# Designed miniproteins, single chains: the designs that were tried, part 67

Each design is a single chain, and the fold is of that chain. pLDDT is the mean over its residues in the fold that is shown.

## One batch from the design tools (miniprotein)

Design m2472
Fold by ESMFold2-Fast:
Structure m2472 (fold): chain A 79 residues (1-79)
Amino acid sequence: TQDKIDKIANDYLRRIGDILKGKKLDEQQKLELVKLGNAMLNGDSEKVKEYGKKLAELTGDERIKKLAEEGAKELEKVK
């Protein structure tokens, strides 16, 4: 259901936002964060994993990849 997707998306995006707080993101990093957010809100677990991996690579923060993979797993349960 969309309500469950929204809850998961908002929880994981908040956690990723906490990692990124105080960091100045460049245009490429901002674009990947937007793509990740849209994928999460759409319940697209494959794109969540893809964009989360790329954002982690661009920021150098592996925690983002782990959170995206965990969020994708939770989204698969409610699709």
Scores: mean pLDDT 84

Design m2473
Fold by ESMFold2-Fast:
Structure m2473 (fold): chain A 71 residues (1-71)
Amino acid sequence: SMVDEISKLAREFAKALEEGKIEEAKKLLEQLRDMGVLSDEEMEELKRLVEEGKIEEALKKLDQIIVRSLL
């Protein structure tokens, strides 16, 4: 299901950030945008947080966006 794919991508994003794989994390955000989970503006904000090393803020914002998208 789409929900299962979104959940998988969110977990892969968290793992990429934990492992310091910044370019992989950015690619996962692009995939979430392509699925309609993120707007272009939300994707760019999350990319910025990732580039600035604000990992906890990036994870929190992505979680909030996903929860909103499923409601």
Scores: mean pLDDT 86

Design m2474
Fold by ESMFold2-Fast:
Structure m2474 (fold): chain A 73 residues (1-73)
Amino acid sequence: SMAALEAARAAAEAIASGDAEAAARKSQVGTQMAVLAAIDGDTAGAQEAGRLLREAIDGAKDPEASAAAGRAA
């Protein structure tokens, strides 16, 4: 769903900015939206949102923001 993808992108931006609190909060929202998309039958959207979030965590320059996002997701 668009909401899941938007939430994942917002989380990726927070992770890239090095804001651990925002990274945690946005990653939790991204995960919730991906779960809702999967429940609604949008498995492809849920998988894409999860992929974007994982890619952002793996590519993070700030280890604290990366760890916070990983714990929240």
Scores: mean pLDDT 78

Design m2475
Fold by ESMFold2-Fast:
Structure m2475 (fold): chain A 68 residues (1-68)
Amino acid sequence: SAAEDLEKALEFLNSLPEVKSELIGDDEVVSETTLPVEEQIGLVLRLIGDFPNLEVSLKGNTITIRAK
């Protein structure tokens, strides 16, 4: 389910030392990162590949993940 995928995405992101992530309600994960831009893009592409049922967006240093 999308909720299970969101929890898995949250656990993965919180395993990364340069990423701080929070679950907002049951529907959205917001991550603040100190990673360089190229590594942020790589992380977004990985998330899109691993969680095809989730919408992933990057704005500045913030990655937002929500159910489609």
Scores: mean pLDDT 83

Design m2476
Fold by ESMFold2-Fast:
Structure m2476 (fold): chain A 64 residues (1-64)
Amino acid sequence: MKEKIEELQRRIDGLRETLAAMERALADPSLTPEQKAAVRAHIAATRDGLARLESELEKLKEQL
């Protein structure tokens, strides 16, 4: 169980870094409207995936 928690945590950490990078990129005023729309769509998908993994991690931590 600990190994699965560690693996899931690494995946979550990686997605959080990706999400933070995309959010910083979205703040760039040189981005075209099309590029901003693409980044926003990817942020939404990444947030959804992250929420699902975080829920699974919490579920595993609650199972003692």
Scores: mean pLDDT 81

Design m2478
Fold by ESMFold2-Fast:
Structure m2478 (fold): chain A 67 residues (1-67)
Amino acid sequence: ADKLLEQAKKALKEGDYDKAIELADQAIKEGATKEGSKIKSDALEKQGKPSLASSVRLLSVADEIEK
C-alpha cells in the first residue's frame, strides 16, 4: 500500500494523472482507502473531471447564489 501511494504521488507530480489514478486505485485495494482516494480525487480534478471535494465546493457556491 505505502509503495503504491508513493508511486501514485510521483505520477501525480509528474503530470501523469492517468497513472496516478491507476496506482491510487491499487493502493485503495491494499487498504489505503483515504490516502488513495485523496490522490485519485486530485488527479481526476486535474484531468478535467470534478472530484467529491469539487462537488462540496460547488455546494458552497450554490449556497452563496441563494442569497
Scores: mean pLDDT 68

Design m2479
Fold by ESMFold2-Fast:
Structure m2479 (fold): chain A 97 residues (1-97)
Amino acid sequence: MQEELDAEVREGIAEIWRAIGNLLMEKGDYDGAIEAYEKAIEVVPDDADAYTNLGKAYLKKGEYEKAIEYFEKALQIDPSNEEARKLLEEARKKLEA
């Protein structure tokens, strides 16, 4: 029970860091967004959404190989992540262009 409460608090903190990263993405601060998503992963290392968002930030920076790496990591954690799968295909297409 205490372990579940501690895990719930960690998930909440990770969600806040993802939200900060999302706001920074909206502002075009991709480096700041990357830092915020990395903070989410420090708190919850198996956060598939944070890895998906890291991939998006690198995709926006034109760093397609890094974007692919993070989308593949997101799919290793959550193979059903439709967003990560679609963005992985997009990043691969951009790398081939």
Scores: mean pLDDT 85

Design m2480
Fold by ESMFold2-Fast:
Structure m2480 (fold): chain A 84 residues (1-84)
Amino acid sequence: SVRQELLALVRLLSLKGSVFLMDRQLEKAPEEIRPKIEELRKKLEDIIEEMEKILNSPNPDYDKIDELVAEADKIIAEFERLVA
């Protein structure tokens, strides 16, 4: 539905915003935690790429989008704990 597509696009844009914030924090990060932040950023980028592939398909699997968003939220939570 148009509603499901709109909500998925809003989630996708929010995750891209999180990557942007991770990049800003990397500029300030101590050398000792930088590799872990880069690892989490890469995992989030991989999720974003998979979400974009699903949304560009003729029949998007919105249940799979919800699973990917849940995994992204875990990565973001781990990042927030790391930089707290």
Scores: mean pLDDT 88

Design m2481
Fold by ESMFold2-Fast:
Structure m2481 (fold): chain A 70 residues (1-70)
Amino acid sequence: SHEEEAKKLIEELEKAIEDIKRGKLSLEEATQLARKANEFLATADISDELREKILELLKEMERIVVEKIL
């Protein structure tokens, strides 16, 4: 279900944020995950709460990428 995919995506985004902070995730990997998440959000029928959480994590990941890598 989209709800289960959303929960998995949240876990992947949270882990990616930690890995970027530790220098363990490349810019390419972060970009691929952001693309996957945005593509999912464009088509997924999920609760507003899950959508908001994914968007919040995407913003945090982008902020850390800009700060750490760029």
Scores: mean pLDDT 85

Design m2482
Fold by ESMFold2-Fast:
Structure m2482 (fold): chain A 65 residues (1-65)
Amino acid sequence: MKQKVKITALVPVPDTGPDSLAMKKGEVVEAEILEEVNENTWRVKVLSTGEEKYVPKSLVEVEKL
């Protein structure tokens, strides 16, 4: 799926491992949503790096681009 989104960290997002998207509060990342892993987690592709990362839905705001 090529749905581009803007991901904004509402709070600091912790680094929980090599596949986690760690963010500072207020940091913005543009990404493509690849998969909804579960009701609280997306797998996304970060557009700037091409890396696939897991994102906790509860800690971020997601806007469709």
Scores: mean pLDDT 80

Design m2484
Fold by ESMFold2-Fast:
Structure m2484 (fold): chain A 80 residues (1-80)
Amino acid sequence: SMVEKVEKIIKEAIEELEKLYKESKDPEVKEEAQHLIDFLKEKKPKILEATKRLSEEEQEEFLKQLEEENKKMIDYIKKK
């Protein structure tokens, strides 16, 4: 289902951020990564519930936007 795909994107983003936290020696990178992990974990139930209320076409668009935004945020933290 599209909801399962959204959940997978959030899980993969958290896993990438957890890896960044473990591997980075920069305290600011660690702080930003942890902040985004906490944010995604807190918002995950609300995001999944909101996704269920969307039409199939809106779910597909939301999935693409979420994947792109997660990548941009992680890339931004990595460049610090």
Scores: mean pLDDT 84

Design m2485
Fold by ESMFold2-Fast:
Structure m2485 (fold): chain A 63 residues (1-63)
Amino acid sequence: MVGDVYRAVADVPARSADDLALRRGDVVVVEEVLSPDWVVARNVATGERGIVPTSALERIGRA
């Protein structure tokens, strides 16, 4: 859900400039839902934004 806080459950490489690279344990806020399988998220520690698969994310709270 948009505005919820998630943790990366796996390392995710960036495949293009629009993708957000994640390390397992990174905390992100979902800013936009593109499809059931893809979201735009912001890494809380780095401020970087990009597209990530929802399968790599676990909800940990509400922003």
Scores: mean pLDDT 80

Design m2486
Fold by ESMFold2-Fast:
Structure m2486 (fold): chain A 56 residues (1-56)
Amino acid sequence: KLEEVKKKIEEVLELSKKANTDEKVEEIQKKVKEIIDMIDNDPKLQEEVRKYEIEI
């Protein structure tokens, strides 16, 4: 599950580099919300995220 979160973060980073349109910004917002929801709903994932000093 941590690997899935890392992949989603990587996708958001790639999209952010190309985010010149409102549609791409919305896509980023949706992916960020999905990452937040995954972390909020998984206590083990919250502990792993804390190790990497990631705050949401």
Scores: mean pLDDT 69

Design m2487
Fold by ESMFold2-Fast:
Structure m2487 (fold): chain A 81 residues (1-81)
Amino acid sequence: SDEADELFWKGSEALNKGDYEKAREYFEKALELDPGNPFVLAMLASVYEKLGEKEKAAEYHAELAKRIPGMTGVAEDAKKL
């Protein structure tokens, strides 16, 4: 948990700097430590959108929708890609 939290903050810092590839790396590692974490799934979807990888972004949006059914908008956004 603590290590996953640290990786999440490092990924957020990389995003703030516009380093989307490094942000992806940190968030993927955070997801390995905390599988299904909705915040990490949301950040990975955003990072893949910034990288122009629409299909990967849609995949993470779909996974997020399974974990948080109340976030129906995320699933609808994935369908509109």
Scores: mean pLDDT 77

Design m2488
Fold by ESMFold2-Fast:
Structure m2488 (fold): chain A 95 residues (1-95)
Amino acid sequence: SLEKIKEDVIRELEAIADWVEGKYPEHAEELRKLAEELKNAKTKEDFIKVLERGIDVLRRIYEELKKSTDFDDLLLALYVGGAILYLERIIEKLK
C-alpha cells in the first residue's frame, strides 16, 4: 500500500516536471529532486516531509500557471491543483 502510493506520487511529480520543463526548468528540477528523495524515503515521517515540500513546489507552479492566458497552461494548472489535493489527502491518511 505505502510503496504503491510512493510510486504513484513519484510518477506524478516526474510527469508534471516533464510538462513544465520547457517554461519553468527550475521548478522541473525541484520536482525531479523531490521524486529522487521519495525513492530514498524509508519512514512515514520522511515520506510526509518530502510530500509537504512537494506541495510547496506545486503551489508555486500553480500560482504561475493560473496567471496564463494559454489554454494548455490553465489545463496544467487544474491538474497541478488536483495533484496538491491528492498529496494533502495522502499526508492526512498517514498522520
Scores: mean pLDDT 87

Design m2489
Fold by ESMFold2-Fast:
Structure m2489 (fold): chain A 70 residues (1-70)
Amino acid sequence: MSAAASAGASLAQLALEDPELAKKVAKRAVEVATELGAEEVKEVAQRVLELIDAGDREGLKKLLEEGTKL
């Protein structure tokens, strides 16, 4: 499993439980990933933010499922 998939699953789970906290954590993850040049982690964190902003709980569930299945 890639670090990006693991990070995405963790953020998706948090977003399903506490979307406000997940949004704060995901924004910080984008900042850190940008500083480190971790483009895949940055893209996953941005995707979680998009799903939270869209209210797409099914998208968040799928991201969590894929991260836990792998």
Scores: mean pLDDT 77

Design m2490
Fold by ESMFold2-Fast:
Structure m2490 (fold): chain A 99 residues (1-99)
Amino acid sequence: RAAEEAAEAAGEAAAAGNRAAEAAPDPRASMLAGAGATAGGAAAAVGRQGDAKGAAEAAEAAGRAAVAGAEASGNNPEAVRAAEEAVEAGERAREAAEA
C-alpha cells in the first residue's frame, strides 16, 4: 500500500514536471523541468517494485528539478504552478512512504 501510494504520487510529480516543461519557452528551462518528469517516472517504477522510500526520495528530487525549470523560465506563472504541483506530489510520496 505505501509503495503503491508513493508510486501514484511519483506519477503525479512526473505529470506536473511535464506540464512545467511544456510551459517553459526557454529550451534550457524545458530541459530542467523535463529532467524532473523523468525522475518522477523512475520514482513511480521504483515504487511499483515495492521501494516506497526510494520512490519518495526520487519524487522529491523530481519536484526540485521542476522548481529549477520554472526559475530558469523567468518564473513563468504556468511553469511555477506546475512546479508547485510536482513539489506537493513529492511530499505526498514521502508521507505515503512514512505510513
Scores: mean pLDDT 73

Design m2491
Fold by ESMFold2-Fast:
Structure m2491 (fold): chain A 82 residues (1-82)
Amino acid sequence: VPVEEPLTDEEIDRIAEGLAEAARNGDSAKVTAYMLYATALAVSGRYDDAIRLLKRAIELTKDDPETRQLLENMLADIEKLK
């Protein structure tokens, strides 16, 4: 079975900050790309990485309720698949 190392806290923070910045700038295409990345992690069985990333992104997007709600819905869906 291919074993991948889990994402570091630094990697998760960097990716989550990128998502939050894209959301604040109204760059829906970049936000979608980050959300697809989280989905790809979950589909690959990397649920813990996906969950950690989404939780961090939710913390950073408190000023954007629409993006936060999308991230919270995605987190809930991934947690159900785990």
Scores: mean pLDDT 78

Design m2492
Fold by ESMFold2-Fast:
Structure m2492 (fold): chain A 83 residues (1-83)
Amino acid sequence: EELEKYEKLLEEKLKEEGGTDEAIIKAKIQRALLLLNKAGVENEKRIEFMKKVKKLVEEYKKNGIPVEELIKKIEELLEETLK
């Protein structure tokens, strides 16, 4: 359940902001995880992806960057993880 552990940590961080941006970020992360699962990516790589996403969300919260930029970075990480 390591993947679920990181998902919960991300949900907790996103709840602190609340509202529409949180929902958009959460939906993008869930979609990315679904795509990784469908592609048969190993759990270790999925956990690494979630760790990187958590770091991006922390940077987003600290700097107040646009949600669109965060979404783009998550998409770039997804492509990198899929190779």
Scores: mean pLDDT 73

Design m2493
Fold by ESMFold2-Fast:
Structure m2493 (fold): chain A 64 residues (1-64)
Amino acid sequence: MEEELEREINRAMVLMQIAIGKLLAEKQGKIEEAKELLEEALERARENGDEEVAELAEEALEKL
């Protein structure tokens, strides 16, 4: 059951990276920094097998 908690923590961390990346692009115009964070988030989501979060990261990258 510890594996489920670890999965939730990893998901939350990746979602935070996506949110920060989107804010950097939209509010600060830091497109390259946003791209780096979103690419890291996408890789982490894929490593975790979280397709839903991976799709969110891909959408954020497409909107840059």
Scores: mean pLDDT 81

Design m2494
Fold by ESMFold2-Fast:
Structure m2494 (fold): chain A 72 residues (1-72)
Amino acid sequence: MQELIDKAFEYLNQGKFDEAAKLLEEALRQGGKDPEVVRRAVAMTLHAVALGASEETLKKIVDAIRKGEEAA
């Protein structure tokens, strides 16, 4: 779901990492079998690193990706 991914990316840019992770999990749950959705989620994790997200925040994003894929 591109709309959810785009919204998560906006939250990342605003420093709202918890909300971004929640939207990523939902997007991957709905489309986690789509390689494009997975690739975008990985790209957003790298972008969060570039924005200076904390180690705890990065772990939350990675966990959200894993949970979303497992639920898809």
Scores: mean pLDDT 74

Design m2495
Fold by ESMFold2-Fast:
Structure m2495 (fold): chain A 73 residues (1-73)
Amino acid sequence: LEEAKKLLKEAIKAYRSGNYDEAEKLFQKAIELAPDSDIAAAAYTMLAKIYRLKGDEEKANEYLKKSLEIMKK
């Protein structure tokens, strides 16, 4: 849990600095360490924002759905 929280924080810093490739990798790693958690839900929401910025609406919607599925539990 602590490692996943650290990765989420680092990913958000990368996102804010415009390093979207690094942010994407860190968000994916946080999801792997803490699947189906509040951390994973936040990471999926941020991945959706990254893919929307890239113009990939389909992938953005997929990540948003994953986040919503976790939050409904």
Scores: mean pLDDT 82

Design m2496
Fold by ESMFold2-Fast:
Structure m2496 (fold): chain A 63 residues (1-63)
Amino acid sequence: SDEVHQALVEASEAIKAAEEIEDPEEAIRYLEEKTRELAGRVRPGTAAFIRREAREKIEEIRR
């Protein structure tokens, strides 16, 4: 669906934007907030995928 496709595109863009944020804490906060917003807009399966991708990036930033 268009809504699911748009949410996945925005999730990918959020991850890329977080990579450009120099402060790790700010990057994590930005990504957590965007992920929460996007996950709320889609069905549970898609939300779980979006949250997992964000979690992997957050763990990378914290490394």
Scores: mean pLDDT 84

Design m2497
Fold by ESMFold2-Fast:
Structure m2497 (fold): chain A 60 residues (1-60)
Amino acid sequence: SALDVARRLLAEAERALAAGDYERAGELATKSGSAFVSAGDEEGLARAVELAREARRGLA
C-alpha cells in the first residue's frame, strides 16, 4: 500500500540521516512525503518534511 511504501522510505531516510548521508536522506524523505500524500497521512507527511529539512541543514 502507499502507506507501507511511505513508512519504509521514511525509515530508510532516518537511517541515511543517522549515517550522515544527507543527500540520500533528503531524497528518501521527499519520496516518503509524496507517498504519505497519496496515503492521506498528514502526520506522516509532517515527519517526512521535518526529516527533509534536517537533511538540508546537514548539507549547509
Scores: mean pLDDT 87

Design m2498
Fold by ESMFold2-Fast:
Structure m2498 (fold): chain A 67 residues (1-67)
Amino acid sequence: MDARELAEAAHEAVVAGDAERAAELARELARLEPGAAGALASAAGLARELGHEETARALEALAREAA
């Protein structure tokens, strides 16, 4: 699974409300591609809008690491 596939899967998990899966995929993405900060930040924003505060914080932390 490449960084694009991980980013797409993470976004889908956030939309579906699967907080654990979203965080897992985002962590893998951060390890594989330093340039993925934008995708992780987008996923964090979506999680926050959906009220998934813990997921949003985890994704924001991973986005900072990827930046």
Scores: mean pLDDT 73

Design m2499
Fold by ESMFold2-Fast:
Structure m2499 (fold): chain A 62 residues (1-62)
Amino acid sequence: MSELVKKLAEEVKEKIKNSKKLSEEEKKKYLEEVEETLNSDLPDYVKALRLIGIDEDIRIKE
């Protein structure tokens, strides 16, 4: 897995944890999706796209 994907995942996790608009249950679900993405056997570019999708979904809710 590329360092870029790992860094992106760390940034997304930080945004999830620091969100004032997400419930604790929503934060748990998003953090789980990030971990599932990182632990999958998907190509790095697909992992990056999924992480960007999670980031955008969080932004829409804020």
Scores: mean pLDDT 79

Design m2500
Fold by ESMFold2-Fast:
Structure m2500 (fold): chain A 76 residues (1-76)
Amino acid sequence: MKLSEKELEAEILLSLAYMYASLAEKFIEQGDLESAKELVEKMREIAEKIRALGAEELAKEVEEVIEELEKKIAEA
């Protein structure tokens, strides 16, 4: 089974988004909400790139993670 170049790119971007999400969670725990917000904005850019590649479901997955992080930032 060979992934297309677009599918591989989308999967790499998804992995990067999860890395940013993990870092954002740590910044929220540390009270560094500005760094957390910067990572959320980078995740928004990644979601748009994933959507542009035609991977709508993966883009929605990233957007769901963004919503959870924004909720945590607002409650912090």
Scores: mean pLDDT 84

Design m2501
Fold by ESMFold2-Fast:
Structure m2501 (fold): chain A 64 residues (1-64)
Amino acid sequence: EEKEKKEKFAKFMQELTEQWIEEAYKKGLTSDEEREKFKKEQEKKVKEIKEKIKEGVSFAEILK
């Protein structure tokens, strides 16, 4: 079940990353450099989320 949760989390984050790229385009971030910077910031947030989960904060609580 932990492995299943990990797989769902990875898939969810992949879908969010793609959606955030589309949102960056809608915000007028049309240059590749701006999109990459935005993506890097989102990846940093993912890393922080993983750290919070490691601290015992539930995945659902973090996403609320």
Scores: mean pLDDT 68

Design m2502
Fold by ESMFold2-Fast:
Structure m2502 (fold): chain A 59 residues (1-59)
Amino acid sequence: LLEEAERLEREGERALRAGDLRRAAQLFTKASVLYEQAGDLERAAALRAAAELARQMAE
């Protein structure tokens, strides 16, 4: 779970830097769910917030 969450977070960061806000939001949302399941609630909350911000900035 944690390793997969970290991978999705890194992919989301790359999507964000590339300007693919919709993909970044999707990846951050998936990562937040996996971090929550792994017990990392602080990181899960941070990625949930990042996903919401990316969605607001996307079309």
Scores: mean pLDDT 82

Design m2503
Fold by ESMFold2-Fast:
Structure m2503 (fold): chain A 62 residues (1-62)
Amino acid sequence: GAADGARAGAAAVAAAKAGDSAATLTQSYEWGKMSNEEEGRKGAEAGAAGDAETAAQHALRG
């Protein structure tokens, strides 16, 4: 779920939020059509893959 995604990527999300939050949010707006469940799932997958930017955008929406 969304909480799992946020926990998995906490440190990476914080770093991306500080430096790239605005750009990440712009992309995640298109993902706003998805449910928070979908956001959390994709965020967790991206975080596991080491993709901090993608994880951050999903965590911010989820």
Scores: mean pLDDT 55

Design m2504
Fold by ESMFold2-Fast:
Structure m2504 (fold): chain A 90 residues (1-90)
Amino acid sequence: DDEETARALAENLEEAEAYLTALLETGKEEARKLGAEEAVKKLEEARRLVAEALEAIRAGDFEKALELLREADRKAKEAAELILKAREAA
């Protein structure tokens, strides 16, 4: 049943969005405590890209979603490196 499959996918996307949002907000809180302002900005951009990617998936634009997720991954990795450096410097 394509309708049941679409519903299950939509429910999984909603859970994934909530989980990824919580993960990014946790990272932003850590970055703020360390004074890593550049990392906060990169995590905010990653969150926006993840939200846009999930909307692209819901619209059936999987190519756009993949590009957005790759960019979000790059921003999150850059932020993680900045957080690590800030932790070592503190």
Scores: mean pLDDT 78

Design m2505
Fold by ESMFold2-Fast:
Structure m2505 (fold): chain A 61 residues (1-61)
Amino acid sequence: SVLDDLAANFVRFFLEHGHPDLEKLLAAARKVLTEVLTSLGLSEEQIAAVIARVEAALRAA
């Protein structure tokens, strides 16, 4: 799905360009995703779903 593709692309981006401190990485990811996805016109539910997927993947990495 588009949301899964967005989440996968952001996970790759944050793993390749992310901060070595996981908590700082998660905070940066949440901020960037909220700003970008809001600008793209996604609903609050869609934004929350993408953020949850990205955060779960970053925590598991």
Scores: mean pLDDT 79

Design m2506
Fold by ESMFold2-Fast:
Parts: C-alpha cells; sequence; structure tokens
Structure m2506 (fold): chain A 57 residues (1-57)
C-alpha cells in the first residue's frame, strides 16, 4: 500500500510539473505496486488513481 501510494504521489507531482514521461513512469509503478495490495477496496482506489493519471498524461 505505502509503495503504491508513494508512486501515486510522485506521479501527481510530475503531472503538476508538466513532466508527462515521469508521470506515466510513476503511474505504471503505482499500478504494479497496487497489484500487491491485499485489500481489494484500497487496490481498486489506487488502480483508479493510476489509470486516471495515465489517461490524462
Amino acid sequence: AAEAEAYIAKAREAVAAGDTRAAMEYAIQAVKAAHKVPDPEKKAALLKEADEILRAA
């Protein structure tokens, strides 16, 4: 969970900075980390945030 949340935070920072490549890279890492989260609700929320960043980039 913490790893996925850290990558989501970095992806959002990259989006704010206009760095689309970094945003996509961190969002992809967040997706990979989210798949390791045992809580299905938390996993779904993290995957949704990462997906929204990837689609907006």
Scores: mean pLDDT 79

Design m2507
Fold by ESMFold2-Fast:
Structure m2507 (fold): chain A 80 residues (1-80)
Amino acid sequence: SRKELFLKYIELVKKIADELKKQGKDDDADYLYTLAKEIQDLVDKNDYGGASGLIGFTEKIINYLGTQDPSIKKILDEYK
């Protein structure tokens, strides 16, 4: 279902935030945790259009981080 795909993406965002936090990048991790929570809140109220838009924004950030950080690239490659 669409909800299952969105929940899978939220878990990806949290996994990347966990990796950043492990590296001591607490501000970057907190930002991604906030985005994950905002996507979850949109899914919980069945705002799939809003959730999709915020995922598109978050995807640009995460893909950029993957170009700069081999650990994040590995997480992204495992998600594909």
Scores: mean pLDDT 88

Design m2508
Fold by ESMFold2-Fast:
Structure m2508 (fold): chain A 66 residues (1-66)
Amino acid sequence: AEKLFKEGKKLFEQEKYEEAVKMFEQAYKEKKTSEIYRELGRAYLKLGKHTEANKYYLEARKLELE
């Protein structure tokens, strides 16, 4: 999970948002954390996918309460 998450963040920094989403999706399948869901939300916002971004931000908040 950590390696995939770091790779996703590097791709996000390079403005490769679709590739970053793929890495973050693989990371959350291994470990569901608030941080991974927030980065998914950020990447989807950069792609203009506001509905997807909102879903991931909501999931991140649920994990913060657990």
Scores: mean pLDDT 79

Design m2509
Fold by ESMFold2-Fast:
Structure m2509 (fold): chain A 68 residues (1-68)
Amino acid sequence: MKVSMKAAADLIAVAASISAGSEELKEKAKKLAQEAVKYLDEGDFKKAEELLKQAGELVTEGDKKLTE
């Protein structure tokens, strides 16, 4: 649903601010979350979900690199 997906995108943006050791990774994760909201608004829920997944993966990669 639009509301749930927007909440997920907002949470991913917050997680990116905490997790990513790189400003570039944080910006990319936020951009992907914003693109996901855009596709959700266009009615392409499948594309929105893919973009949210990609944003989440960038946040996870940021966390992993912090422990390296």
Scores: mean pLDDT 66

